Designed miniproteins, single chains. Designs and how they scored, part 63

Each design is a single chain, and the fold is of that chain. pLDDT is the mean over its residues in the fold that is shown.

## One batch from the design tools (miniprotein)

Design m2180
Fold by ESMFold2-Fast:
Structure m2180 (fold): chain A 96 residues (1-96)
Amino acid sequence: SSMDERIREELVEAIVKAAGVELSPEVKKLVEEFVRAVLAKDEEEAMKKAKELVRAIAEQNGLSLSDEQIEQAAQALVGQVAARAEALREELEAEE
């Protein structure tokens, strides 16, 4: 739906802005794939993409994260993005 596309675009923009560094085109594609997985409610794919995204951003920032730190950060990211997607859906449904 047009609503799902609007939610996707807003979430992608928010994540790119929150990264604090300029993301490569490859990492921006990972952000889009991650958001699509969250919106599809594909928990396994969302976690996989979140871990890949956290690793890529950490490497760009020169950070050495353990697998446990990556998993914890990915879990938090999935939860935050899923909650924001739900809030945006409720806001857009109220405006219709």
Scores: mean pLDDT 80

Design m2181
Fold by ESMFold2-Fast:
Parts: sequence; structure tokens; C-alpha cells
Structure m2181 (fold): chain A 64 residues (1-64)
Amino acid sequence: MSLEERERRAYEELLELKREGKLTPERVLEIMRRYGLSPPTLMRLAERVGATEVASEALLRETG
């Protein structure tokens, strides 16, 4: 799977979870790990979805 394809699929999953009210820091980390996203890429996708706060919490949990 190409980087573009991984980013597209990750974006789609983040958007769906947010629409369903199921987007949590744990789910964000699962998506990040599944698609091999870097923290900057994850934050860019989260900004497009409107979920920067939950993505920031996910990254803090990963580093803590």
C-alpha cells in the first residue's frame, strides 16, 4: 500500500469514527500504528477531520 493510499484510508477511518462519536485517543493510536503514520502526518489528518485535541491526547499517551 502506498503512502497516499495509507493516508487516504486513515483519513476515512478517522472521519467515520468522529461522525459516530467513537473517536478516542486509543482508536487514534490504533489507526496511527496500523497505517504507519508519523506524528506530523497524524496531526495534519486530525486537523482536516477537526479532531486535533483527541489526536494530541493520543500522542501524549504514546510518549508518557
Scores: mean pLDDT 80

Design m2182
Fold by ESMFold2-Fast:
Structure m2182 (fold): chain A 94 residues (1-94)
Amino acid sequence: SLLEEIRRLTDELIARLREHRDDAAARERLMAEGTARLTALVDAALAAARTEAELEQIRALVAEVVARLQAVVEEILLERGEKTAEEIARERAL
């Protein structure tokens, strides 16, 4: 299903971001390419949705994907000393 493909691509993107944790340029490219592909799948899933329950399922998955990607990026930035835990907390409060 499209939802399973969204989950699979999210898992693959997270794994590749962690593999390239020391390469900021590679991570930026992976995020740009990965988010473009995920957006296309989300758009396809929304277009295929026929019930409010299906729309809610897609919205919940998008929120999960965004939260997971944000957490991984924040983890990498914190590990590299490029951001502090306080800076991450401030950005989340916005």
Scores: mean pLDDT 83

Design m2183
Fold by ESMFold2-Fast:
Structure m2183 (fold): chain A 91 residues (1-91)
Amino acid sequence: SVELLERAREEVQRAVERLKAGDSQAAIESLRKAMELVREADGPERLRNGALALLEQAIARIKAGDSQGAIEDAENAGRVIEIAAEEVRRR
């Protein structure tokens, strides 16, 4: 549903804010919540899978100490989620 994708985007935004605050563990928690919301959501499988791959990559980059790369991957995931939400609205 659009609502699940919108909630996933909010969790991604929260993760980016937590990364900027230096809270890597809280950021990973938010990214994992975003992944679950994307899995439960309606939408094109291609876009959902693309968002999930970017979210997983962001978590891996956080664990590797690459906070800037993780922010970029998370922001890209947020954009893909937004596109998926628009496609759900377009019938």
Scores: mean pLDDT 88

Design m2184
Fold by ESMFold2-Fast:
Structure m2184 (fold): chain A 72 residues (1-72)
Amino acid sequence: KEEEELKKKVDELMEAIDNQDYETAISIAKELGLPEEVIEALKKKDYVTLLNILRELFPEYFDELQKESYEK
């Protein structure tokens, strides 16, 4: 159940970033307990740095997400 909630929160985070709703993205990142570097990357809108940090934190989820985005 926690794993499903985590995936849903990460999906919400990515959706907020895609919609350029950085305030919501920052809120979700704080709820997930992500490091300050993620919050800072969101404030700077530095998507490359954000993805690198997320890959370190959620390697399995990041690989699946990237694969789906690449596929369609």
Scores: mean pLDDT 70

Design m2185
Fold by ESMFold2-Fast:
Structure m2185 (fold): chain A 97 residues (1-97)
Amino acid sequence: MSKALEELDTYLNSLPILTALSVINFLNELTDDLQAAKSKEEALELIEQAEEEVSSPSHKEALGFVRKIIEEEGLEALPELSTFLLKKEKELLQQLE
């Protein structure tokens, strides 16, 4: 994993499970939108719009990590991010009794 993706993983691990799942679902929807972007600049504009629309501090902080990933690695990071989020969701769901 990239350092920015490792920072996102650490952040998600710091959240209550239900909060982390809510954030992951939000980021999955965002990642689908970002995959339609034709440039890094367009992807960053979509992230900025999402930052303005969300009121939850946990979602805003997660957006900061996604923004950093795109700024450092560009659109090429999106497949790894998507795979990471799906794996993390499965792991957290298995922890719910």
Scores: mean pLDDT 85

Design m2186
Fold by ESMFold2-Fast:
Structure m2186 (fold): chain A 89 residues (1-89)
Amino acid sequence: ATTYVARVKATIAGKEFEAYLSVADDGSFVILDAKTSHPLAGGKADREALVEALEKGETVELDAMSAVTRKIEKVTITPLNPEVYKVEV
């Protein structure tokens, strides 16, 4: 199975985090705080569209369950570098 990992800036409920976005084959994603490695948010998205936007350096909005607010929040993802890491497992 293929997982894609990108270094991003995530804005959740108005608060900015440096984060890693991990996207699995089924479109499941997790946003991890780069400082603590704790999960900040997670959900499901169109994997192909999300990975393409990240590779183009485009900002995307996702609906995700937030560990910050314990609700589904709109999360804004901005790529911080042009690299999307493809991990084969």
Scores: mean pLDDT 81

Design m2187
Fold by ESMFold2-Fast:
Structure m2187 (fold): chain A 91 residues (1-91)
Amino acid sequence: SMREEFLKELREVGKELGMPEEVIENIEEVENQIRLLEALFERRLAETGAAPAAPREVLEALARKLGEAAGSEKVGEHVLRLMLAENEAAL
């Protein structure tokens, strides 16, 4: 799935950036938040027949949380770029 590929890419980018171990643990929390968004998306699609893109503000919040956990603005910025690219590909 696109989300599984996205999460794999996030882990690989984190390794390249020298991500601390605590950030790897926080990726699981981000994964859970993405799963909740996917469930909400599927529910809304079933109810309305329309597929809204994830709002930019939600993606920014998720990326910010990961960056804060990493103690690195580079991680947060890179994650945001990946999330925005994935969101555009879904449109």
Scores: mean pLDDT 59

Design m2188
Fold by ESMFold2-Fast:
Structure m2188 (fold): chain A 75 residues (1-75)
Amino acid sequence: MEEAVRAFSEGLRAYRAGDYATAAEHFDRAIALLEAEGDPALEPLLAMAYNNRAAALRKLGRDDEADAVLARANE
């Protein structure tokens, strides 16, 4: 839990700083940790992590990868 929240927060910090590559890595880490928990109460945070990772990828011009991330979020 703590590690997933920390990864998400680091992703937001990197995104706000314009470091979209680092932001995408932190959000990917948050997604992995939240999926490993499998807690339905964390679904809103997991959805936010997927959306924020997709946003970071779009800032990098990696639109196909962003679309794949959002498709995964809908599973």
Scores: mean pLDDT 82

Design m2189
Fold by ESMFold2-Fast:
Structure m2189 (fold): chain A 89 residues (1-89)
Amino acid sequence: MEKVEKLFEATAEELRELTEDPELAELLVRLAETSLEGARALRAGDEERAARLAEEAEELRERLLSLASEEELERLEKEAIEKAKEKVL
């Protein structure tokens, strides 16, 4: 679990470096953080909190899609994850 959390933190850092748009970077980081909190809630057995965090993640994804294409968002996520893996794994 801690290793996964560290990977998410590193991914957030790489996302901030990969995009030139600070608003896009902030929304991507919030999505990553919300996903991590959702995983923590599920692990704790707090299904109601996990459901609310999943809903928030969907809202963040919709906002991101208003700023960039789905293809661009997927590319940024993949690049950030790959770079984060090199640092953490």
Scores: mean pLDDT 76

Design m2190
Fold by ESMFold2-Fast:
Structure m2190 (fold): chain A 84 residues (1-84)
Amino acid sequence: MIAENILAGIYVALLRLSDPKTAKEIYEKIREKLRELIAQGKYDEAVKLLEEAVKPHLSKEKVERLIQIAKDALANGKSLEKLL
């Protein structure tokens, strides 16, 4: 499903911008709420949840990079849902 592809993309971005332990901790804390928000089409709230979760762990520059990746993934997912 599209939500699972978006979540996988976000997790890979977390791995790239942090370390496996930190990425797993952040992802496990937010994944269920993030999945729910994406499934409901609440993309702005999903981005906000991700930003708040990563701010204590990542530099400002890495947070901005992650949020941009998440926004791009959500935009691509929304486009795919619109097709069918």
Scores: mean pLDDT 77

Design m2191
Fold by ESMFold2-Fast:
Structure m2191 (fold): chain A 117 residues (1-117)
Amino acid sequence: NKEKLLEEIKKLIDEMVEALKNKDEDTLAEKQLKLGKIFTIIEYYMKPTKELAEQIEALKKDEEFKKWIELIESLSKEELKEIIEEVKEYLKELAKENPELKPYFDSLIEVLDEILK
């Protein structure tokens, strides 16, 4: 379900924003790592490469990421592209609301732009 994936990603980003505001470095690192792994899964299903396939096989050993893989695999490349574009727009809105955190959001947008290439 496209909506479920989008809402889960937005929730994870919101948790990162709260960690940034609270200067909770451990929670921020945990959430950033999780978000990065989710973006890697999305990139693989949009643009499969041998290198990404090896990363996906490693992630399948984690029961949490196996569920993320199953959810993302259920979506078309077009739906995944729409999710990435929606996440980029959400990050742009967050940057306007939190201008002091703009560098963090810009870095995430750069990662998403690379996936869309």
Scores: mean pLDDT 87

Design m2192
Fold by ESMFold2-Fast:
Structure m2192 (fold): chain A 113 residues (1-113)
Amino acid sequence: SEMLEKLEELLKKANLSYEKEETPLGTLFTVEVNGKIYRILLIPASAEPRLRALSDAELRREFFGIDFVVLDEGITDERLRDLLREIVESNPLRENGGVFTENELQKVIDLIK
C-alpha cells in the first residue's frame, strides 16, 4: 500500500514511535506523542464498498475513538467524507482530528507533533 508506506516514512522521519494493526476498514496506526495517544485509520479505495454498506449508526460505532481518518484518493463520496468528519470531530478527548487524503499525510504529522 503506497499510502501505508508514505505514512510510515513520515512517522520515521519525525522520529515518532508507532504500532500498526489490520482492521476490516484499513490499517490503524497508534502513535504516542508527548504523553498523548493518537489513532490514525488509513482507508484504502478497496474499502469504499464496505463503508457504503454500513448504516450511519454502524459508521459512528466503527469510527468512535479514531482521531484521524486518511482516505485513499479513489474514495470521492462527499456524503461519506462529511459523515466521517462529523464522527471524527465529535471525539471529546481530542482538539485535533479530521478526515484527510493520502496527499495530506504531512498535515496529520504536523497536527500530532
Scores: mean pLDDT 83

Design m2193
Fold by ESMFold2-Fast:
Structure m2193 (fold): chain A 94 residues (1-94)
Amino acid sequence: AIKLTEEALKELYERFTEIIEEYFGDSELGKKLLEVLEEVYKKTKPGDELADIMNELGKKFKELYETASEEEQKKFDKMEDAILGEVLRIERRL
């Protein structure tokens, strides 16, 4: 399993924050997504498995997706594609 370095953990948090802000800005859904990201980040530490963090984020993001409007769900799909691209980029470095 791929384990996060301190640098990779920080980069994931910073880049995911930027991606969420790009797609949802200061919207209510964007604020909730950022709150979920911060909560998962706070309980994550160097040496934790990337897959465990991504599974936790995915579960919580799915709950928000299921309550979102059709327009928000379309933006969510594009945001998830951007997040997945970033995960793959960081994995190649680890």
Scores: mean pLDDT 83

Design m2194
Fold by ESMFold2-Fast:
Order: sequence, then structure tokens, then C-alpha cells
Structure m2194 (fold): chain A 56 residues (1-56)
Amino acid sequence: LEEELARHQALRDTGRAGLDEAVKAGSASPEAVALMQAGIDEHEARAERLKAELEA
């Protein structure tokens, strides 16, 4: 569980960095930005669920 939590947090952080870079470069389409954001949101949601399970 802890390893899975760390993995989702890392993927969330990596996704955020990638999205920020793509937006700064002006290379991402609105569809690509939305898809990247959805992936970040999914990893964040999974991390929150796993954190709640570990703290319960």
C-alpha cells in the first residue's frame, strides 16, 4: 500500500511537471491538456484513497 501510494504521488507530480512544460512550450492542444489533467486528477484521487486506507 505505501509503495503504491508513493507511485501514484510520483506519477501525479511527474504529470504536473509535464503539463506545465507542455503549456509553457505552447505545444499542447486543448485536448492534450485536458487528457493530461485527467490523468493527474486520477493519480491524485487514488493517492488520497490509499492515504485514507493507511491512516485508518
Scores: mean pLDDT 80

Design m2195
Fold by ESMFold2-Fast:
Structure m2195 (fold): chain A 99 residues (1-99)
Amino acid sequence: IDKEMEERLREMRQAVQDPSQLGVMLDQIVSMTNQQWAQIGEDIAKTKDWFKYYQELIEVLGKMSKYHESSPDSEEVKSKLDRGLTVILIAINLELSRK
């Protein structure tokens, strides 16, 4: 689980550094449902250090938003990222409250 999360975050960081990959990643993010965002939160909550992975996700999504800020759809992308992060945080808190 933790190693899988590390690999996902590494792939996202690599996409931020490559403009061709960044566009593809942002298209995927824009198409994501609240259920898919919640699943990411559940996966993070199951790691041994959920707070570390949540902070790393905030950082990488923030960089994606910043590198896309000159695009005509930057406000839509930013809004969807903010909503996704909110859904993730709610899902983490719900999962951590289960025994």
Scores: mean pLDDT 77

Design m2196
Fold by ESMFold2-Fast:
Structure m2196 (fold): chain A 94 residues (1-94)
Amino acid sequence: APLPSPILDALPPEARELVRKGVEALQKGNWKEASELFQKAAEVAREYAEKTGDPRVRRAADFLEAVSKGLKAIYEGNYDEAEKYMREAQAAAA
């Protein structure tokens, strides 16, 4: 699935690579691995946002965290929580 370009453009290279691996895991149906990779990407983006003070990077971190939680909810069979976090991801991407 395509990720919003403005979110990816805000990320440091390390976080972008973790996102790429997460998307590959997602395309293979490996929901757990995808969730873990997006969680790591969110952590890297969060640290970068704290160092730079860049609100665009902070929004990217919020997006990745919401995606990670949504994928984890899918993996655990918690579809109501998955819908909630996917809506949060859409809000962060807007």
Scores: mean pLDDT 82

Design m2197
Fold by ESMFold2-Fast:
Structure m2197 (fold): chain A 69 residues (1-69)
Amino acid sequence: SSEVKAAFEKYDTNGDGTLTKDEAIEALRSLGFSEQYAELAVARFANADGTLTFAQFEKAYALAKELAA
């Protein structure tokens, strides 16, 4: 939980409260997920404009955990 928030904030380089798909993939990889699982999870929850809110990033994290299990 706290590590997920820290990863989101670390990769929110624009400070706008959203991550790009590339930032979200790197954030999940920093949490120990493979690039493949990070890419699949981010693709599933990204908005049409290619961004993720924190809530969508938490859903991507949950999916990445399920894929890695």
Scores: mean pLDDT 84

Design m2198
Fold by ESMFold2-Fast:
Structure m2198 (fold): chain A 88 residues (1-88)
Amino acid sequence: MDEFKALMAEFFAKLEEVAKLEDIEEAVERADEIVREYKKKLEELKKKHSSDPVLVAGIEEAIAELDRWLALPREEKKRALEELRAQL
């Protein structure tokens, strides 16, 4: 549980730093890199905790959210990062 929570906190902190980049095109590319990196980390965490169905379900939901981000059109990704930047 603590590992999953810590990993998600680290992910969001990195995403917020990326959202502060002046070049929105670069911000989208860096966000995609971070999302792919943390998706791999989440899949490894899921394997480590495969005997905990509640934790596995939470990790699978997080992975599904990251997959939804990767599937978004570039214009929607730009708007999401601009919105995040405006809230920081």
Scores: mean pLDDT 84

Design m2199
Fold by ESMFold2-Fast:
Structure m2199 (fold): chain A 72 residues (1-72)
Amino acid sequence: STAVVEEDAGDRDAAALGEAAARALAQTSGFSNVTVEHRVEGDTATATVRFEMTGVNGARHPVEVRFRGPAP
């Protein structure tokens, strides 16, 4: 199963937060296959960061973090 975490960006730029998170994750041991997807729907902008975390048994666990903020 994919773990999903949602983060409220408040009035911040969700796209910029998603890109920053993806950069940090890509440079962190134990995380791999980092991607970021940007979407605007109505008055809401969402950045979805997807990556895999390596568990104690060496298995890869998919994780998804979503940042939501106002559309530009």
Scores: mean pLDDT 78

Design m2200
Fold by ESMFold2-Fast:
Structure m2200 (fold): chain A 62 residues (1-62)
Amino acid sequence: SALEEGAEVLVRESGVPREQALNAVRAAVDLGLTPEQAAQLATLNIGASREAGRRAARAAGL
């Protein structure tokens, strides 16, 4: 699914555990965040790089 594709980007590019990545992507989609907002929250909450966060958001359909 698009959520799992987004989570995979965070796992691959930032080393975030898969379950944590999936929860972060799902929350961003549920809140209707923009890719920039989703990337900012991923950086602050789970230590993902901002670029990985943007790619993850895009992969998830944001």
Scores: mean pLDDT 83

Design m2201
Fold by ESMFold2-Fast:
Structure m2201 (fold): chain A 69 residues (1-69)
Amino acid sequence: SLQDLQAQRQELQKQMEEITEQGRRDARKAASTGDTLAVALVMMDYSGQYVDLQMQISAIERQIQQLQA
């Protein structure tokens, strides 16, 4: 249902916020070592997770639009 899809979208948005916050913490931790490669690897990993969540949200948003049309 439309209500279920909206709930799923909100849940994925929360996961995106959590991943963003965790990524910032891990990046700061890596930065404390002075190793720029370690920072880059952390950023790349979290960027991938963020993109995956954005794609899932986009798929749900398309379903919501189809139900509203």
Scores: mean pLDDT 82

Design m2202
Fold by ESMFold2-Fast:
Structure m2202 (fold): chain A 63 residues (1-63)
Amino acid sequence: GPLIPVETIPEEMKEEIKEKLKKLGLEVTDFRISLEYEVELSFEYMKESIDKLIEENEKKKLE
C-alpha cells in the first residue's frame, strides 16, 4: 500500500462482507477482487457502505 506494506485481507473479514453482499444480491466475485488488492481503507469503506445498503434494502422491504 502507499503508507503500509501490502497485506492480504483475512478470509474471516472477507466472508463477513460476502454475506452482507448476498443480502443485497450483489456479485461476490467482483467484490472479492477488490479485497485481494488489499486497501484497508477500501475494506473499511466497503464494510460500512454494505451495512448502509443492507439497512436501506431492509427498510425498502418493510415499505
Scores: mean pLDDT 55

Design m2203
Fold by ESMFold2-Fast:
Structure m2203 (fold): chain A 74 residues (1-74)
Amino acid sequence: MDDVEKLRQAMLKLEELIKAGADKVAIDKEADEAIRYAAAIGGAAVERLRDYFIQLGLEEAAKRAEKVLEEEKK
């Protein structure tokens, strides 16, 4: 439950950073925090986050989320 709220806050912060035109390092850092919280929740959360990153054009973040899904599948 706490990780679900942390993921939601990280996604909101990521959206704010993108709208503000923040640098890629700041965006990537927040994306990685979101991946960490999603991984703590489960694979379905990581999969949804990956799809969200793809929609936002965050290719590298989407690839990092996909790698977490692959490790869970093992």
Scores: mean pLDDT 80

Design m2204
Fold by ESMFold2-Fast:
Structure m2204 (fold): chain A 81 residues (1-81)
Amino acid sequence: MTPEERAKRYREVLERWKQAPPTLTAEESREYVRAMAVFEIAEALRNGDKERLEKIVQALRDMGYTDEEIEELLEAAKALV
């Protein structure tokens, strides 16, 4: 999956959650967190906010995301910028 296709998928997830189902599965909750992270990273990149970007990356590490998963989220966010 290209970074652009992944970014589009995360945007579609967030649009669905604006009309949120009353219950979330563990898988749906994980997709929602990833989608939120991608948008926050994209905003930090657009604004050149390196401190915010570092805080988001650290929060993802603290939540148990691997460096490979974080890199995938960063590439998806770059496709949104």
Scores: mean pLDDT 74

Design m2205
Fold by ESMFold2-Fast:
Structure m2205 (fold): chain A 99 residues (1-99)
Amino acid sequence: SVDAEIDALLAQAEEAIAAGDRQAAYLYVFDVLVLERFAGPLSAEQRERLRALLRELGYSDAEIEALLAGEPAALQEIFRRAFTPVIDAALAKQKERLA
């Protein structure tokens, strides 16, 4: 079920944060937000878990409210935050390889 998929993604995000893998946590949270848009609203328990994850990732209460309200700019920003470190690391590795 979609609820089981959302629960699995939330658990993976929680595990990623515990492991210090903030990039993976951002991507799992992004997947939860995308699924909510197409599959219907999160349960109260799922929503509270998502709020806790977003706080751990350094989001303010105002940013969390914007994300949960489904603001497209807020959803784009979470993707940008997830991918900026990956892009920067890849560029640094390419510079090192070419030097």
Scores: mean pLDDT 79

Design m2206
Fold by ESMFold2-Fast:
Structure m2206 (fold): chain A 66 residues (1-66)
Amino acid sequence: AEVTVTVEVDSSGMSPEQAEAARRRALEYGLKLMEEIRRELEEKGKEDTEKVEVKVVGTADGVEVK
């Protein structure tokens, strides 16, 4: 199974400090989510060709998953 997590940051209207914090949060969340999905797919015996894509967007107040 292949898991792809795309991480983006909406830095519009943010200070550089806020943008960096948002990026860090999005990356950390995305990595945890990727590991969780990969573990679940492996546990369920999914085929190696199965692909899962998730988008994680960092914002000033947290993260959004799409």
Scores: mean pLDDT 74

Design m2207
Fold by ESMFold2-Fast:
Parts: sequence; structure tokens; C-alpha cells
Structure m2207 (fold): chain A 69 residues (1-69)
Amino acid sequence: AAAKQAALAEFEAHAQALIDELQARYDQLKALAQQDPSYQPEADRAQDSLDFQQALAARQAARMRAQAA
């Protein structure tokens, strides 16, 4: 139904915005870690958070698509 497709699109847009913000933060910390190794633990944590949110968003989107079919 159109409502389920709209909900999926809204979810994917919000999830992508969050992932884009986490990616930008990771890229900044990674660049800082190349100049100052003390930033490496923060960069590693940012990568873990990014990977987790990407996996979570993919699973939720797949479930929403299955329910729409």
C-alpha cells in the first residue's frame, strides 16, 4: 500500500541522514587520528557505531519491504 511505501521511504531518508552524520564524524576522527594517534580510539568507536547503525537500518528496511509485499 502507498502508506507502507511512504513510511519505508521516510524511514530510509531518516536512517540515511543519521548514517551520513556518523560517516562525516568518522571521517573527521580518522583524519585527526592520522595526525594525532590519541584520536584513534575515538575513530574506532565511531566506525563501530557507523557499522552497527548501517546493519540495523538495513535489517529494519528489509522487514518493512517484506511487510509491504
Scores: mean pLDDT 83

Design m2208
Fold by ESMFold2-Fast:
Structure m2208 (fold): chain A 88 residues (1-88)
Amino acid sequence: SAADLRARADALVAEARELKEQALKETDPIKIIGVIIRIIGIQIDLEGIRRQAVANGDDDTAAYIDAKIAEIDRILKEVLEHLKSLPS
């Protein structure tokens, strides 16, 4: 259902927000790279949910998920900039 797709998307965004908070406090580049890989996995999962909404003809849910994908893109950029800012 639309509610199920939105709930799945909300759970993925909540996980990504928690991962961001963890990564921004981390100084081990290998651990931060692990977080980046998980966030990329979340982007892939959200795109899957978006395609499912489109296949169902649910443009409103697809647009809802587009906003969530945009938030994950911002989170990923913040984590990547943190990784780049670490002292050598």
Scores: mean pLDDT 89

Design m2209
Fold by ESMFold2-Fast:
Structure m2209 (fold): chain A 69 residues (1-69)
Amino acid sequence: MDAREEVLAMARAVRDHPEDEELVRATAELAARRGLSEEEVREALREAGASPEAIRRVLAALREVRAAA
Protein backbone atom coordinates (compact mmCIF):
# COMPACT_ATOMS: atom_id res chain seq x y z
CA MET A 1 0.00 0.00 0.00
CA ASP A 2 1.32 3.48 -0.86
CA ALA A 3 2.76 5.54 2.02
CA ARG A 4 0.25 8.30 1.24
CA GLU A 5 -2.68 5.84 1.39
CA GLU A 6 -1.47 4.48 4.76
CA VAL A 7 -1.19 8.00 6.21
CA LEU A 8 -4.61 8.90 4.74
CA ALA A 9 -6.16 5.86 6.48
CA MET A 10 -4.58 6.97 9.79
CA ALA A 11 -5.77 10.54 9.11
CA ARG A 12 -9.36 9.28 8.82
CA ALA A 13 -8.97 7.53 12.19
CA VAL A 14 -7.63 10.79 13.71
CA ARG A 15 -10.66 12.61 12.24
CA ASP A 16 -12.97 10.18 14.07
CA HIS A 17 -10.90 10.09 17.31
CA PRO A 18 -9.04 13.45 17.59
CA GLU A 19 -8.73 13.00 21.39
CA ASP A 20 -6.70 9.76 21.00
CA GLU A 21 -3.15 10.94 21.75
CA GLU A 22 -1.66 7.51 20.90
CA LEU A 23 -3.32 7.59 17.46
CA VAL A 24 -2.07 11.17 16.86
CA ARG A 25 1.46 10.09 17.81
CA ALA A 26 1.32 6.88 15.71
CA THR A 27 0.15 8.91 12.68
CA ALA A 28 3.07 11.34 13.11
CA GLU A 29 5.57 8.47 13.53
CA LEU A 30 4.27 6.74 10.38
CA ALA A 31 4.48 10.00 8.38
CA ALA A 32 8.05 10.64 9.60
CA ARG A 33 9.14 7.04 8.87
CA ARG A 34 7.71 7.27 5.34
CA GLY A 35 9.41 10.64 4.71
CA LEU A 36 6.29 12.77 4.30
CA SER A 37 6.65 16.54 4.70
CA GLU A 38 4.50 18.67 7.03
CA GLU A 39 2.67 19.95 3.93
CA GLU A 40 1.92 16.41 2.70
CA VAL A 41 0.67 15.39 6.16
CA ARG A 42 -1.51 18.52 6.38
CA GLU A 43 -2.95 17.75 2.91
CA ALA A 44 -3.76 14.14 3.87
CA LEU A 45 -5.48 15.27 7.08
CA ARG A 46 -7.45 17.90 5.14
CA GLU A 47 -8.54 15.25 2.57
CA ALA A 48 -9.65 13.00 5.45
CA GLY A 49 -11.75 15.85 6.90
CA ALA A 50 -9.79 16.25 10.13
CA SER A 51 -10.48 19.38 12.22
CA PRO A 52 -7.94 22.24 12.32
CA GLU A 53 -7.19 21.29 15.95
CA ALA A 54 -6.50 17.64 15.01
CA ILE A 55 -4.22 18.80 12.16
CA ARG A 56 -2.33 21.06 14.61
CA ARG A 57 -1.87 18.15 17.06
CA VAL A 58 -0.52 15.76 14.41
CA LEU A 59 1.88 18.39 13.02
CA ALA A 60 3.13 19.20 16.55
CA ALA A 61 3.74 15.46 17.13
CA LEU A 62 5.51 15.22 13.74
CA ARG A 63 7.86 18.07 14.73
CA GLU A 64 8.67 16.26 18.02
CA VAL A 65 9.38 12.97 16.19
CA ARG A 66 11.67 14.70 13.67
CA ALA A 67 13.52 16.61 16.43
CA ALA A 68 14.21 13.29 18.22
CA ALA A 69 15.51 11.56 15.03
Scores: mean pLDDT 82

Design m2210
Fold by ESMFold2-Fast:
Structure m2210 (fold): chain A 69 residues (1-69)
Amino acid sequence: MEEEARKHLEEGRKAYEEGNIDEALQHFARALLLDPTLEEARRELGKLIKEHKVPLSKVARVFRPLAEL
């Protein structure tokens, strides 16, 4: 599962470089869902939210299916 989390971290970084903020957000979120201890993904997600002023409603939507678990 660490390998899949890392893969999503890398895909998120690639999407971020391409300017696909929504796609980057989803990949970083998925990386954290697969490995909550992956500090790099947590750091990248926080940075992306801060730098691009991502609304909390969008962040909540991405994580919502897992908040119900």
Scores: mean pLDDT 73

Design m2211
Fold by ESMFold2-Fast:
Structure m2211 (fold): chain A 83 residues (1-83)
Amino acid sequence: SDQDLADRGINALNNGDLTTAVFYFRRSVLNGHYDGAIRMLQHARSLGANQSTVDQAIRYLQQGDFDRAIGLAKQTFRDAVNR
């Protein structure tokens, strides 16, 4: 389910598991579960990721530019994991 993918990704971010977080973000995006993907980005922001980068990743999702959205999500999640 959409919520299950997002919850697993959020748990990965909390555990510092960047690879698993990116996996669940990509899977959410490719399955059209954009609300879940946005929840993961907002959670990364709560862990210290830059708000402007989060907002830009959300804009790319809204524009259907999934490759750029995933690229920014990797950066955002790395910042969240590394503080």
Scores: mean pLDDT 87

Design m2212
Fold by ESMFold2-Fast:
Structure m2212 (fold): chain A 88 residues (1-88)
Amino acid sequence: SSISISADIDLRNDDGSIARFSLSINVDLSRIGQRIAIDDRIDPSTGQRYRIIAKMIIHNGRRAIQIQAYRLIDGQWQLVAQQIIQIP
């Protein structure tokens, strides 16, 4: 079985502006601990690079989707935002 999940992620750039990314993912509920989506984005106003990774996790004893947003800083991916979406 698969579920479609949509999430909006807001990230603050170095210039104080906010970049918003919309992510839509299809989730196979059997794939605990595996990456289920990767989305590479560039903010067109700043040229700043982001990577958004979704994976299935167990959170508080229940299945959840962890969404992690990374920003490219000094040639390294740094975690800048995280969201957890509970699965019913």
Scores: mean pLDDT 73

Design m2213
Fold by ESMFold2-Fast:
Structure m2213 (fold): chain A 128 residues (1-128)
Amino acid sequence: STESMKEKVIELVEKMKEILEQGAKDFLEALEKDPSVTEKMKERVRAYLEAKLEQIDKILEEIKRAKTVEQLEESVQEFIHQVDQTIAYLRELAEISENEEALNIIDETEQKLGEVIREIKKLLEELK
């Protein structure tokens, strides 16, 4: 049913959030250990991630409230966009800081997110 497919999409979106939250935590831990990264940069990254995770939570609530397939697709696309933007920002920081541990964390997080995004896209196609 459409409702059953929506429940599966929500479960996968929640899984994306968990992957991003864990990746962000591991990334911050890697930066905290790096003496070449300034305290101002660490503070800026923490503030960025806090704001982004709050924004992502709000989009997840919009996904849960979606009444049509079109509303569901729009909210899920916005969720994916915010996740992709977050990963791109963290990747750039890892590259600038030349922090190989942080870069490896982002690579692994991006791969895990890509797998879930493929599953979400498949389910959304089945709703059409």
Scores: mean pLDDT 89

